# Ledger of designs, part 35: designed miniproteins, single chains

Each design is a single chain, and the fold is of that chain. pLDDT is the mean over its residues in the fold that is shown.

## One batch from the design tools (miniprotein)

Design m1194
Fold by ESMFold2-Fast:
Structure m1194 (fold): chain A 68 residues (1-68)
Amino acid sequence: MRPSLEVLENVIAMDVRVLGRELAEGRLSPEEARARAEAAVRRWIENLGVPEELAQEYLARVDAVLAA
């Protein structure tokens, strides 16, 4: 069973918030956060069939958090 697009978008939003919080708390470096996001994207595409466009949007959101 594949999750719905809406569920995937909610998971992405939550993951971005968690990464932002961990960066703000100094528990992750920007490089570690980016590597973690890339690893998550690979797993989501392979295991959940996440569209590549949605994966790229997630990475762009992570990059925006890293720049803020």
Scores: mean pLDDT 75

Design m1195
Fold by ESMFold2-Fast:
Structure m1195 (fold): chain A 69 residues (1-69)
Amino acid sequence: MLTVTIDLSDLAKALGVSEEEVRELLEAWEEEGLIEVKYEGKKATITGKNKAGDALAEHLKKLAEEAKK
């Protein structure tokens, strides 16, 4: 189980979409049973629920970190 905290604007920038679209993607992946998401203001705390969810959470963290630079 992997938990990451990501700024929604960093992830939106990395994906080339709006913050609203990022929220929609995160909700879709949560509905698929891949991740659990908790929103803390402008940040999302993403927890993997299985092996694929852990890989997704790690990938999203790396994307957001690259966008931050």
Scores: mean pLDDT 82

Design m1196
Fold by ESMFold2-Fast:
Structure m1196 (fold): chain A 70 residues (1-70)
Amino acid sequence: MASAKEEFERLTREAVEAARQGNLDAMRAKLREMARLIQDSLEKGLISQAEATQMAQEALEAVGRALAEA
């Protein structure tokens, strides 16, 4: 178990790396995959709405910091 959270953490790291490289297309693709994973996990009852909101905020903050450093 824990595949959804592990997958989300992997996608977040990949999005941050794409942002650091200035690869906006790859970054956007990873963000779309993360959004779909959150939606799927919510529909399956694997995470709560509060957890989804926190995960999305933390991911966006990490990507935003990477973009500011690029």
Scores: mean pLDDT 80

Design m1197
Fold by ESMFold2-Fast:
Structure m1197 (fold): chain A 63 residues (1-63)
Amino acid sequence: MESGTYRLVGEKPAVGSDGTIYAPGTVLDLSDVRFLPDGNVLATDVATGQQILAAAENLERIG
């Protein structure tokens, strides 16, 4: 994955470093997208500057 616009797919929410819960179907502009060895992705939400943790399988790039 690279920087771009992503949609949360599947049934699990993503979690921000500030405790914000991002519901399935949320569209996010992500930068500094990093794959973790556990199958999760750590990225920065461009709109808020928060770090977001999500399962890689739950992210669909749309832009």
Scores: mean pLDDT 78

Design m1198
Fold by ESMFold2-Fast:
Formats: C-alpha cells, sequence, structure tokens
Structure m1198 (fold): chain A 83 residues (1-83)
C-alpha cells in the first residue's frame, strides 16, 4: 500500500533529521537538547514500526505522520533556543 509505505519513509526521514540535529547539539555540548532530539528520533522510528506492523489504514498512517511531525517540531524548537 503506497500511503503506508510513504508514511514509513517520511517517519524514518524525520527520525534521521532529528538524529542529525541531536549530533550537532551534542557537539555544542548541549546534552539536554541532544537528549530531546534523540527522543524525537526514537519516537519517529517507533511510529514507523507501528505503521509497518499494522494492517493498511490510511487514517492511522496520517495520524502517525502528524504525531512524528509534532515530536520533531518540539525538539527543533529546543534546538533553535540552544544556539
Amino acid sequence: MEKKEEAIKELEERAKEARELAEEARRMGDVGTATILYAAAQENLELAREVRESEPDEEKAEEAIKAGRKALETAREAYERAK
């Protein structure tokens, strides 16, 4: 199912972005911000896994994308405040 696969890909891409930002925060010595960004990456990976293991459901995929986006946005705000 295309939408399910698209949702998984998007969530995995957000997890990668959050992890890259976490590594930057860690390099700046901001352990707190790095922790928040690693948590956002892990949340997006868990959402991708949940979508992958579920029966194809377009609404469920959309909700997962929305949740993953919100987690990354919250973490990104913390990162922007840290610099």
Scores: mean pLDDT 80

Design m1199
Fold by ESMFold2-Fast:
Structure m1199 (fold): chain A 64 residues (1-64)
Amino acid sequence: SRQIQQLVSNGRRIVQQYRRSPPSQRPRIAQQMSQTVQQAIDLATSQGDYDTVVQIRQDYRKWL
C-alpha cells in the first residue's frame, strides 16, 4: 500500500540519519527507527499483507 511505502521510505531516511549521527544521538534515532518499523508491520498485518510483514522483518531485523 502507499502508506506502507511511505513508512519504508521514511525508514531509509532514518537509517541514513543514524549513520551520519554522533554516537550520543544514535540510541534516540534507533528508537525512532524501531517505532517506524513496528508501525509498518502493524499496518501490513491490519491489511492482511503477511508477505510484506515477512519482508520488513527480514530487511529491518536489526531494528526489531
Scores: mean pLDDT 83

Design m1200
Fold by ESMFold2-Fast:
Structure m1200 (fold): chain A 60 residues (1-60)
Amino acid sequence: MLYKVTRDIVVNVGEPVLVPKGAVVTVLSEDEAVVTLPDGKKITLTGLAARFVLTFTEPV
């Protein structure tokens, strides 16, 4: 299922990464999601990071 980020979020995945408002999130499971950034770069989030980002998303 596809979601859209509702606000700018910074996540730490080895380094701080800005996930801007409007980034697309593909949910793979309750604890795993892939974020597609505007430049086409994809980031896989797991566990608490995935759940945190998903709290600021809405269905596309």
Scores: mean pLDDT 78

Design m1201
Fold by ESMFold2-Fast:
Structure m1201 (fold): chain A 81 residues (1-81)
Amino acid sequence: SKKLERAAASIKALRDIYKDAPVEVVKEIMEKAEKNAKEVLESEEEQELVKELAEAAALSAEDPEKGEKELEEAIKKIKEL
């Protein structure tokens, strides 16, 4: 869906903008992005995918290797819809 694609693009853009920010700041931004996306997404499946993407983006600030892997997995799930 266009809403899911837009939400995913926004989360990716925020991660790129805040790539060098402290872990706590990245986590706060990703939590806000997830909440905003969930308000416009109509399906529980799409809401769960956005949650996975936002959590992976936040994790990439704390553990770059694990977070990057989880980001790739979340992106694949979104593309398969």
Scores: mean pLDDT 80

Design m1202
Fold by ESMFold2-Fast:
Structure m1202 (fold): chain A 67 residues (1-67)
Amino acid sequence: EELRRRGAEAAARTAMAYLKAYQDSPEKADEVAKQLIEEARKESPFLAEAARRGYEATKQALADIDA
């Protein structure tokens, strides 16, 4: 339960940070997301995977809106 909640928070945090960076400077958005994923990896591979999924989902959603 607790690990699931932390995973959801990691995904949401990474998605929101990516979206904000994308609006401010699209060229740096991927770098911001990857940095957060690496920070999560230092804590847990599970949290890193959750953060990566949040990043990928947000990136895909933006691509779908533009399509």
Scores: mean pLDDT 80

Design m1203
Fold by ESMFold2-Fast:
Structure m1203 (fold): chain A 82 residues (1-82)
Amino acid sequence: MSSLSEEAREALLELSMAQLRLGVYVAIKKQRPELAEELEREIAEERERIRAAAERLIAALDESNPVAAAEAAAARSMLAAL
């Protein structure tokens, strides 16, 4: 029972995958500071993927629906935190 269109669902999947990879890189950076330079490049790339996927998700959501509007607000909050 998904209230999302196929386009929004695809964007959400892309966003979730990028967030997962970002979390992994941030965790490795904390445990292995010697890799920080390489990981900063990977972190920057995943942040760009998150930005692109979040903007695509917002564009695909029908914000006249309160649930979709809340999801769009969450995506915008995520973009502001990048």
Scores: mean pLDDT 79

Design m1204
Fold by ESMFold2-Fast:
Structure m1204 (fold): chain A 74 residues (1-74)
Amino acid sequence: SSFAEQGAFALESLAKVFEKQGDLEAARRAQEAADWLRANPSTDPAKVEEILRELGLPLGRASRADTLAEQAAA
């Protein structure tokens, strides 16, 4: 998978976490960013990192997306 696809997955998981917390505006922003990355799978890794950082996701942690997916599932 591309780095943009990995970033989109992390943002989709983050959006679900925000929805469960009742922060619908934050969930919408995270989902919009995920949708943009899926539409632009050739996005440079540096730009993907910038988007993830701006939305509060730490860089370089493979377990982050899994942790967010667990929180979204709970």
Scores: mean pLDDT 73

Design m1205
Fold by ESMFold2-Fast:
Parts: sequence; structure tokens; C-alpha cells
Structure m1205 (fold): chain A 95 residues (1-95)
Amino acid sequence: MLGELRQQLTRILQMIRDGVPSSEIRRAVGVPPGPLSQETLERIRQVALEGLKQAGQAISEGYRNGDPEGGYRRATEVLQQSLEQIRQLALEELS
């Protein structure tokens, strides 16, 4: 789960970085084909970067506190929330 979520966010960031067409980015996040404005792409990028950062912090804190499983659980929740925010941003961009 955690690894798959990290891979999905990393792939989205790579697609944005590489200038992949909006239709392919929308497909990657699981929404219908359509446009993505530069503003929406930047917001998606920010959500993905912040999610990955917070997930990394949760894992580190878990290890420091002797609760690596709790850290992984929090990281998974953060990444799931980030992906849902990204999907919502993409769904709101229909014109």
C-alpha cells in the first residue's frame, strides 16, 4: 500500500515535470480526460510534494518513537488524502 501510493504521487510529479499532456495526467489520477490549467497543475504539484514530505516525516517520527507501524499507518493516510485532494482538483477542472 504505502509503496504503491508513493509511486503514484512520484509518477504524477514526474508527469508534470516532463510536460505530459493533461489527458494523460488526468488518466493517471483516475479522472475523465480533459484539460488541466497551469494553476491546477501547480496546485497538484504542491499537494503531491507536501504529501510526500509529510509521509516521510511520519515514518521518521514513528521510528524515533519506537512505533514504526504507527508511522507507516500515518504516512499511508497522508498519501491517501493527498491523492484524493489531487483527484478533486482534477475533477473541478472541466473548462
Scores: mean pLDDT 83

Design m1206
Fold by ESMFold2-Fast:
Structure m1206 (fold): chain A 68 residues (1-68)
Amino acid sequence: MLSNQEMYDQIKRGARAWMRSRGVPEERQQELLRELDEVLKESLKNNWSVDELTVRLGEVLQSHLARL
């Protein structure tokens, strides 16, 4: 089973690759990555499951994707 950190690292890597492929401005990339980092910190503070973390990270990604 993946840890919250390992799952986060995979999702963050995917998000970075996706944003670069879509030509997302660097400022917007940093904003999204900050939001993802906040979700990870909250998951560690509240002992969320990997599944809960994945759902929350997915919500952040969907919110940003809807603007593009």
Scores: mean pLDDT 78

Design m1207
Fold by ESMFold2-Fast:
Formats: sequence, C-alpha cells, structure tokens
Structure m1207 (fold): chain A 104 residues (1-104)
Amino acid sequence: MDYTGLARETVDSIDQLYSDGVSDDDLRRRARASRAGAESNRRAGDYRGTAVTLLSLGRWYFYLGDYSLAQQSFQDAIRDAQRAGDRGIQDLAQRNLQQVLQQQ
C-alpha cells in the first residue's frame, strides 16, 4: 500500500478545502475529529494511521494560524512514522514542519 501517497492525498484534500473557503469553526471541528482519530489509531497500535491523522491535524492547525499546535502535531507524526518504519510519511511530516517554522 502507498501510505506516502495516502498521506499526500490527505494533505492535498485539506489544502483544497481551505481554498474552497472553509470557516475557522469548521477547521476547529475537523482538528478535533483528527485528534480523536489519532487517539483511536494509537489505541489500536496503528502507528502509520496515527502518523497520517497527525499530519491532517497539523495541517488543520496550520490553516487556523496555530503554528505551535501545528508544529507539535507534525513532530508527533514524525515520531509515529518512525515507529511504523515509514520513511515516506516521516519525510512528508518533516517537510510540513519546515513550512510551519517558515511562517513563525
């Protein structure tokens, strides 16, 4: 399975939703849903799924302008991707982290 492709498609979908004019309140609801999903995946021992969900969470916080929470979410995604042995997701999370640091 191309988990790196899945992670990229997930980020692209979030970027498209923001481009389509999603509200801050909708972004906050989506961030809460992603946090719940990450917790669920972590309880199931799905580190790869957790990493993908944390990428989504970081992207939602990025669009909310909460760069500190976005940074933390991408750092957590890097760690869970490392636990999963998924270098593609790890590299994508590192790239997203760099983007957040450039905005601060």
Scores: mean pLDDT 84

Design m1208
Fold by ESMFold2-Fast:
Structure m1208 (fold): chain A 91 residues (1-91)
Amino acid sequence: SLKELAEELEKKAREYRQKAAEVRTQGDMDQTYYDSLAREAEKAGDKEKAEEYRKLGNQVRDEYTQQVNDLEKKAKEYESLAEKLRKLIEE
């Protein structure tokens, strides 16, 4: 039924939202880790290591940001499809 299809699409949207949240949390942890290493290197006067850790942190941030954006886009697509199906269901 259209109702069951809408419910399935809504479920897929929630799953993509959950995956996006998990990826964001992991990205925040990884970025914080590299940021902390960069700060420790700066305090120790090791500017070369600080720069290396900043670059790694930026790379990780960009990769996770892209993954989150892709997952949220998929969630929105499923949400939009489910909403359209809900509008076709007339009682």
Scores: mean pLDDT 88

Design m1209
Fold by ESMFold2-Fast:
Structure m1209 (fold): chain A 104 residues (1-104)
Amino acid sequence: GMIEEFIKELKEEIENSDLSEEEKKELLEYLEKLKPRITEERIKFAEEVASLFKSEKGKILARLAALATPEELWKKLYDFLKNAIDDEEVKIELLKNVLKHYLE
């Protein structure tokens, strides 16, 4: 199904990325924690957030952070990333903080 395919593709993207082995481990642990929360609507939002990023690392972190973010905050997260921040590395640091806040 759509959810299983999304999880498989995101896992493969993390595993095949140029990220360090330590970063890959951390992101795969986040994905495991997020699996019970994944819905088709959350996948749609995750892809919308990922579209704001050019780098593979940014797209991976965007999908994970979007999946971790409560629905009532989706518009605020998207608007902030799109309109308030120009630097992709600053956006990536925000996404890391979102993941830590909701998953740690």
Scores: mean pLDDT 88

Design m1210
Fold by ESMFold2-Fast:
Structure m1210 (fold): chain A 93 residues (1-93)
Amino acid sequence: MKSEIVALGEKFSLPSNLVEKASTIQSKEDVKDLAEELKNSGLKNSTIASFFEELALIFRKNGREDLALESLKQAVDIEVEDGIKLIKAAVSK
């Protein structure tokens, strides 16, 4: 699992400290903290959402359904935030 998460972080060009943090996730709170740090890292929301979607597959494959669900929730929340921002930009007067 850790090696798969490290490889995923490298695939998405995450900062080294956040790759390490992702590889040490133990709880849903760790997933939430990682999402906040990734949002603050300057990465695009689309990149962060895609990362969490693939991270969820790794957690599910390793029997961590709780972490998989939280990762998917973070991906959805990020996509919703991006969608709301686009709607506000389009309808702002």
Scores: mean pLDDT 79

Design m1211
Fold by ESMFold2-Fast:
Structure m1211 (fold): chain A 77 residues (1-77)
Amino acid sequence: MIDEGEVEAALWIIKATVAEKEAERFLKNGDKEKVAQSYEEAARWYEKAAQYETNPEDASLFRKKAEELRKKAEEVK
């Protein structure tokens, strides 16, 4: 049986990962504004993943990633 919460968590994780890769791409191009935006977007998606994650350890990991990405977004401005 497909767990709707697990499916939702997986979708948000995919979105977060894509945003992280976009941030790295923009960083290579020197576009600081796009880097900050992409890190903030990735952080937001990891927070969503944590809300749908049923494993408390994984949920904590996603929240930690969101915090780290927000700090990176602030640092590149």
Scores: mean pLDDT 80

Design m1212
Fold by ESMFold2-Fast:
Structure m1212 (fold): chain A 60 residues (1-60)
Amino acid sequence: LKEKVKEIIKKLNTEYRDELSKEIEPYLAQGEEVAIEKALEFIRKKFNLSDEEIEALKPG
């Protein structure tokens, strides 16, 4: 799980940075919390993660 999380972060900062920015940009006006939720949804789709794996990525 930790190794998978590191790979996800690397790809989000490189390959998917522009796509992620476009995906969350409309939600930034609604607040940081909403943008974070949409970012997690984007990550789930791109990396085919389970709900359990997404929960592990949340700060708490």
Scores: mean pLDDT 72

Design m1213
Fold by ESMFold2-Fast:
Structure m1213 (fold): chain A 95 residues (1-95)
Amino acid sequence: MVKIETDENVDPEEILEEAKKRAPSKEEFVALLAIMLNLTGKLIERKEEDGKVTLTYENDYRGVKIKVTMEKEDAELLEKIIEEMKKNPTLSQPK
């Protein structure tokens, strides 16, 4: 299970709950999570603790920090999806 911790004034859990309803499979959920995090923020910290990985993203617009804790296998899948997004600039056109 993916655990998400955020600033109380920002409820990204509502957006993530909606994404989870649209992608009920674990792989689809991780893919949507990767897209959301990569589009809305930047990775500022990565910690690996006892088979779990905690990723801290900061939203550049609001400076809000989002912590996502997941199993190492799920974190590797998420990182792979983000890497593929970065290799395909057509998925994110700079304006």
Scores: mean pLDDT 65

Design m1214
Fold by ESMFold2-Fast:
Structure m1214 (fold): chain A 79 residues (1-79)
Amino acid sequence: APVLTLSQTLALAESSSQPLLTAGEYESLRPQILSASRAYDLPVKLILAALYYLKVNKGKLPDSLSLNKVLALVKETFL
């Protein structure tokens, strides 16, 4: 799998020209993504970029996400 830098991941999120997650991956995590976006005032694109970085560099997405795990992932990846 190609290794992406944080800068490359952010550029992909900003361009919106390519989907960062598959439709199935997004739908599986959508409730947690939207809840975290609302709870912590985070852009959905930033959360998607953090998940995409995790997917590319760890090879898989987690089976489930709590709101706290989404916040921690975004902070560890970008903040």
Scores: mean pLDDT 68

Design m1215
Fold by ESMFold2-Fast:
Structure m1215 (fold): chain A 71 residues (1-71)
Amino acid sequence: MSFDDLVDRLYASGRLTPAQRDAVLTDQAAADALVQELAAEVGRRLAERGVPTRSAEERGQLAMDAVLEVA
C-alpha cells in the first residue's frame, strides 16, 4: 500500500490527530519519522513474539514489510 493509505488508516484508527495527519502528508521529515517509529514498534513486537530474525537489519526489513502490509 502507499504511504497515503497508511496515513489515512492511522487517522481512521485515532492514532493521528488531524494536525499530525496534515504534517506527515506535507512534510517529508515528519513522514520519515512516522515510518521509522512504526517500523521500530512492529520490530519490537516481532522480536518479543520470537519471530526468527537473525540481525537488526532483517528485523527492520520485516517490520517495514509488516507496516506496509497492514496499511
Scores: mean pLDDT 68

Design m1216
Fold by ESMFold2-Fast:
Structure m1216 (fold): chain A 97 residues (1-97)
Amino acid sequence: VKREDLSKEHQELVDKIVKIVKETREKLKENPNMSTRERNELLGEAVQKVAELAREVGLSTEAIRRISRTVIRAIENDLPEEELEKELLKILHEEQQ
């Protein structure tokens, strides 16, 4: 799926989600002494922000769920930015069909 195959609003959503994931990973990497509780709270905040952004652009509950799972996996498994973007593009392209 190409980025230009998406609406401008969906392209902007991808950029915002990627930024949230990158900022969250950076905070986790810079704070190695972070407790499991603090880590889970930071992850929960990131997922909630992503779900709110996706809801604002009118995505279905299923698409929001898929994006949220992808975000969690990207943060926890340190998924490369290009792979994260590719998965988000696929979800959003399927949502537009």
Scores: mean pLDDT 83

Design m1217
Fold by ESMFold2-Fast:
Structure m1217 (fold): chain A 68 residues (1-68)
Amino acid sequence: MVKELEEELQRESQRYQSEMRQLDRNVRRLSSDPSRQREAQRQRDETREIYRERLRKLAEELEKAKKE
């Protein structure tokens, strides 16, 4: 159980890092178009919030499993 949660947290963390790097590159690429850059920034911020919530839940599950 603990090991499975650690592996899931690691996989989700890797996906988060990869996704954020791609979104950051898109924001930089659109620096010459302020309106499109703003939309890309919104997409990045929304994606960050989604991953932050998922990672938080997995971390809480892992902490509970470790204390039992």
Scores: mean pLDDT 81

Design m1218
Fold by ESMFold2-Fast:
Structure m1218 (fold): chain A 71 residues (1-71)
Amino acid sequence: MRATLLTVTTSASGEVRAVEEELDADAARAAGEAEGEVLPPTSPATGLVRAAVPAPDPADRRELLVAWHVP
């Protein structure tokens, strides 16, 4: 199955940037399990992972949001 990864970075000035990418659901789960909360997918429903991750600039906040779909 596939997943959508949304990376949200909030700068110290309050500017918000979002980047979307598609990735494999197993890679998405692994990333979510390492960095934060994991909600398992329910057939036939979708699941969501939210994780806080380090930003390149320590003044920024960065979060990963992963939505996956059952095949």
Scores: mean pLDDT 59

Design m1219
Fold by ESMFold2-Fast:
Structure m1219 (fold): chain A 80 residues (1-80)
Amino acid sequence: MSIAQRVAEVRALLRLALRESPSPLEAARLFIDTVPQVLPRPESEAERQAIVDAFEAEVRDLLSPEDLAALVAELERTLE
């Protein structure tokens, strides 16, 4: 699978979580919890970074800088 396809899947899942969750913070947590169950493990560091970058881009304007940093770190741990 291409990195571009993986980024598209990440964005689709995040947007779905944002629609179904009562807050952006809860949506981000739901996404991190579900990602290991619905997406295959990243096969490269570049793919892992692309997933993290896509997550950050979608939620950056919705979360505080402190919450964003904490959730990015949690996602990075989840993808290892």
Scores: mean pLDDT 81

Design m1220
Fold by ESMFold2-Fast:
Structure m1220 (fold): chain A 65 residues (1-65)
Amino acid sequence: MHLEAAAVYLAEDRYDEALAHLREALREDPSLAPQADKLAAYLRSQGRDEEADRVVALGRELAAA
């Protein structure tokens, strides 16, 4: 799944790949925007607040487009 791939790439510090997979997930189903928030919450629980903020911002940007 694109959201799972995004989480893996963020864990590897591969932001471009993570954002590309999140973009594909939202392009296919814009109702997945809340799933981006869940992914961000997971990252925050791991102490990765900066990456979480980027995921939330991109997810909401693509959902609004």
Scores: mean pLDDT 70

Design m1221
Fold by ESMFold2-Fast:
Structure m1221 (fold): chain A 85 residues (1-85)
Amino acid sequence: MELPSAEEAAELTRAQGEGVIKQIEEIAKTDLEKAAKLAEEAIKEAKEAAEYASKIPSVGEEVKKVLEEFAKRLEELKEEIKKKL
């Protein structure tokens, strides 16, 4: 089994990130405090994952860029949620 291409790894990472954002948005409709906590945890995990991804040969740089963009989107979402708290 070959490792996935950088493009495939980046696409999978984007799809997973979109799922997390949608989950936080749905929770925010009923529980803003819980949504804010989940966003904070997701931001931390995304930043840690981006650091680890940078160390992976062949796929790391593309995955890191996707994770950094995901973390930025989560930070924006967290700020919107906190404004409603």
Scores: mean pLDDT 79

Design m1222
Fold by ESMFold2-Fast:
Structure m1222 (fold): chain A 106 residues (1-106)
Amino acid sequence: SELDQALEDAKVAALAFQQAVDDAIAAGAAPADEAAKLKNEAIDAFQKAMAAIEKGDVEAAKKHLEELKATGERLIGLITDPAQKAAAQAALDALVAALKKAIEAA
């Protein structure tokens, strides 16, 4: 279904966002402990948004999407290298777009 494809796209985008954050930490471009904490908080919000979408709870899904956006932007704010920051921002933007599409398909 369109929803099933959108949910799969969102999962792929979440993995790409995690990888971009891990790459920034590995490059020494972000404080490892604080960035890892915010990454875990962002992924928790993502998982809650996905669960809400699967239940058809659009309002809960939108709430968790906003939590993901806010936490993701705080994490990106910790990245000091311009190239790593741009990569993480692009990955977050793609994740937000994929989740928004999944919410619209629900």
Scores: mean pLDDT 91

Design m1223
Fold by ESMFold2-Fast:
Structure m1223 (fold): chain A 88 residues (1-88)
Amino acid sequence: SLFDDKLESLYSRLENLIKREGLSKEEQEEAKKIIEELSELAALLENEEDPEKKKRVAELLHEAFVHFLNKDFESARKKLEEAKKILE
């Protein structure tokens, strides 16, 4: 679906950012945690039938990505936790 495609695109962008930016060991560990959360949310999202929940989750994932681009990993994780709560 459109939202599933958006989630996969966001995940791919995170992978490319890690490769391009040459993150420190600590930043790489935080980035891995974000990628793991995205993978878990992608699995949960695949089983979600409510289009409004899918839309809200996609918006939160976009916000998490923006925070990640600014190396604000704490805010990124908070947005991912909000998304996870919607899908649970």
Scores: mean pLDDT 73

Design m1224
Fold by ESMFold2-Fast:
Structure m1224 (fold): chain A 96 residues (1-96)
Amino acid sequence: SRERARERFVELLKEYLENPSDEKARILYNSIPPVARGGDPVELVEAVVRGDDKTFYRIFFENLINNAKPISLEEFKKGILEFGERVKEDPSLLEV
């Protein structure tokens, strides 16, 4: 289910932020539909973590309309790390 997928994403994201690995990053990256991986990875990760369907579908449809290419795994890793810095200032961003 979507709720269980979100919970697993958040758990793996917490593990990644504590001890990064390419394997964990690939699992996180592949857990997001390719169409949704275009654009700002920080906003995308935040929307997934929050269960913010409105923002998630906005990103999804904007990517479809703009024929956006999925970002690379390396760009996604950068987005995760930037999101991790935001979490240090506001830990509630990872509360689920």
Scores: mean pLDDT 80

Design m1225
Fold by ESMFold2-Fast:
Structure m1225 (fold): chain A 91 residues (1-91)
Amino acid sequence: MEEELYELTGDREVAEELAEKAREAAETLQRELGLSPEQAEELARRLALVEARIYVAEREITDPAELQQRMLELQREVARLGQEALALAGL
């Protein structure tokens, strides 16, 4: 995961921070929603990859309208992951 995040961001410190947040998210999903370790880790990994894409978009997209559209698409992916987590928890 950390290497995947580094390949996307080009920034080792950002990749390490996102990987740490993903570990914390997986632990939270297990404690709060009762997800299995495998379910929690996969959702946290997918969330971290979306957050890495947000970082890249903010850095690389120079047109404000294009950036806004891309951010809305990425925020929808985050929302879908949240709904998927709730569905796995039976909510």
Scores: mean pLDDT 86

Design m1226
Fold by ESMFold2-Fast:
Structure m1226 (fold): chain A 94 residues (1-94)
Amino acid sequence: SPVEEAIRLIEEAARKAREAGQKHPENRDLFEKAAQYLEEARRLLREDPSAADKVIELLGKAGDYAAQTGTEEALEVFSLVLRAIDKVEELKAA
């Protein structure tokens, strides 16, 4: 389902963000913020799939924090976030 696909992308993004924080300790706080917003988005999506707009807002926040680091790993996190947003947008269209 689009919900399950979005959750998988969010979980992968959160894992990548935490790994990136370990690899780039100077950016650990930004990657931790990204991971926290990703976990909030995943929780909200599981609790209320109809809260698509709020989930997209949280995913956008996660992407913004990752992007602030300027790292290659941030590009991977941002790409996963955009793919998750696309899946959540499908829920709004259905």
Scores: mean pLDDT 88

Design m1227
Fold by ESMFold2-Fast:
Structure m1227 (fold): chain A 100 residues (1-100)
Amino acid sequence: SEKDDEENLKIIKELIESGDQKKIESVLGMIEAFYEEALEHLEEIEKKNPELAKKLREIAEIYLNEIFPILEKLIEAGKLSPELVEKFKKIKERLEKLLE
């Protein structure tokens, strides 16, 4: 539901805004795992469940516009490990391609 999605987004944003590397790593790992499977099968998802495909794109837009700018500020401040920076860049590129 929209209410559950809003609450989940709020939790994710709070975890990222904490600046805690372990919390950020957990969030990035969750996003990577979720979208890795979904993006590999996006064409099939679009055909079988267009509402789900639309929802995946909407969530990706929220991550790119609301969450990832916070992570970029942490990177500019030198607060993320090189491994987390690389992981973030790969996830960002993949989500940007989903919206093309």
Scores: mean pLDDT 79

Design m1228
Fold by ESMFold2-Fast:
Structure m1228 (fold): chain A 97 residues (1-97)
Amino acid sequence: IDFDEVVRFFLEELIKTGSVKEAVEAVRKKFNISDLDLIQLLLGLEVALRLGAKEIRPEHFAWAMVLIPRPKTLEEAVERLEKIVKEKGIDYVKSLL
């Protein structure tokens, strides 16, 4: 599995649907990713967006648990990322592709 491919696909689906929840379900179905790995994906993306990163990198996921508290459920992870996406705006998300 190519990490960059998963992240790119997620961002493309997020831009297309405007919904973190729909992008998560698309990633789950295409890559057969577990809920634990999806929580990790969303946590790393939340860190990258909070830092105003110019690109998404593997270290955003590696350091995520050190930088912010881990979501307890996938639903919590989705809600947290949705809020940050709304705060940063869709044009910022598009700039990450």
Scores: mean pLDDT 79

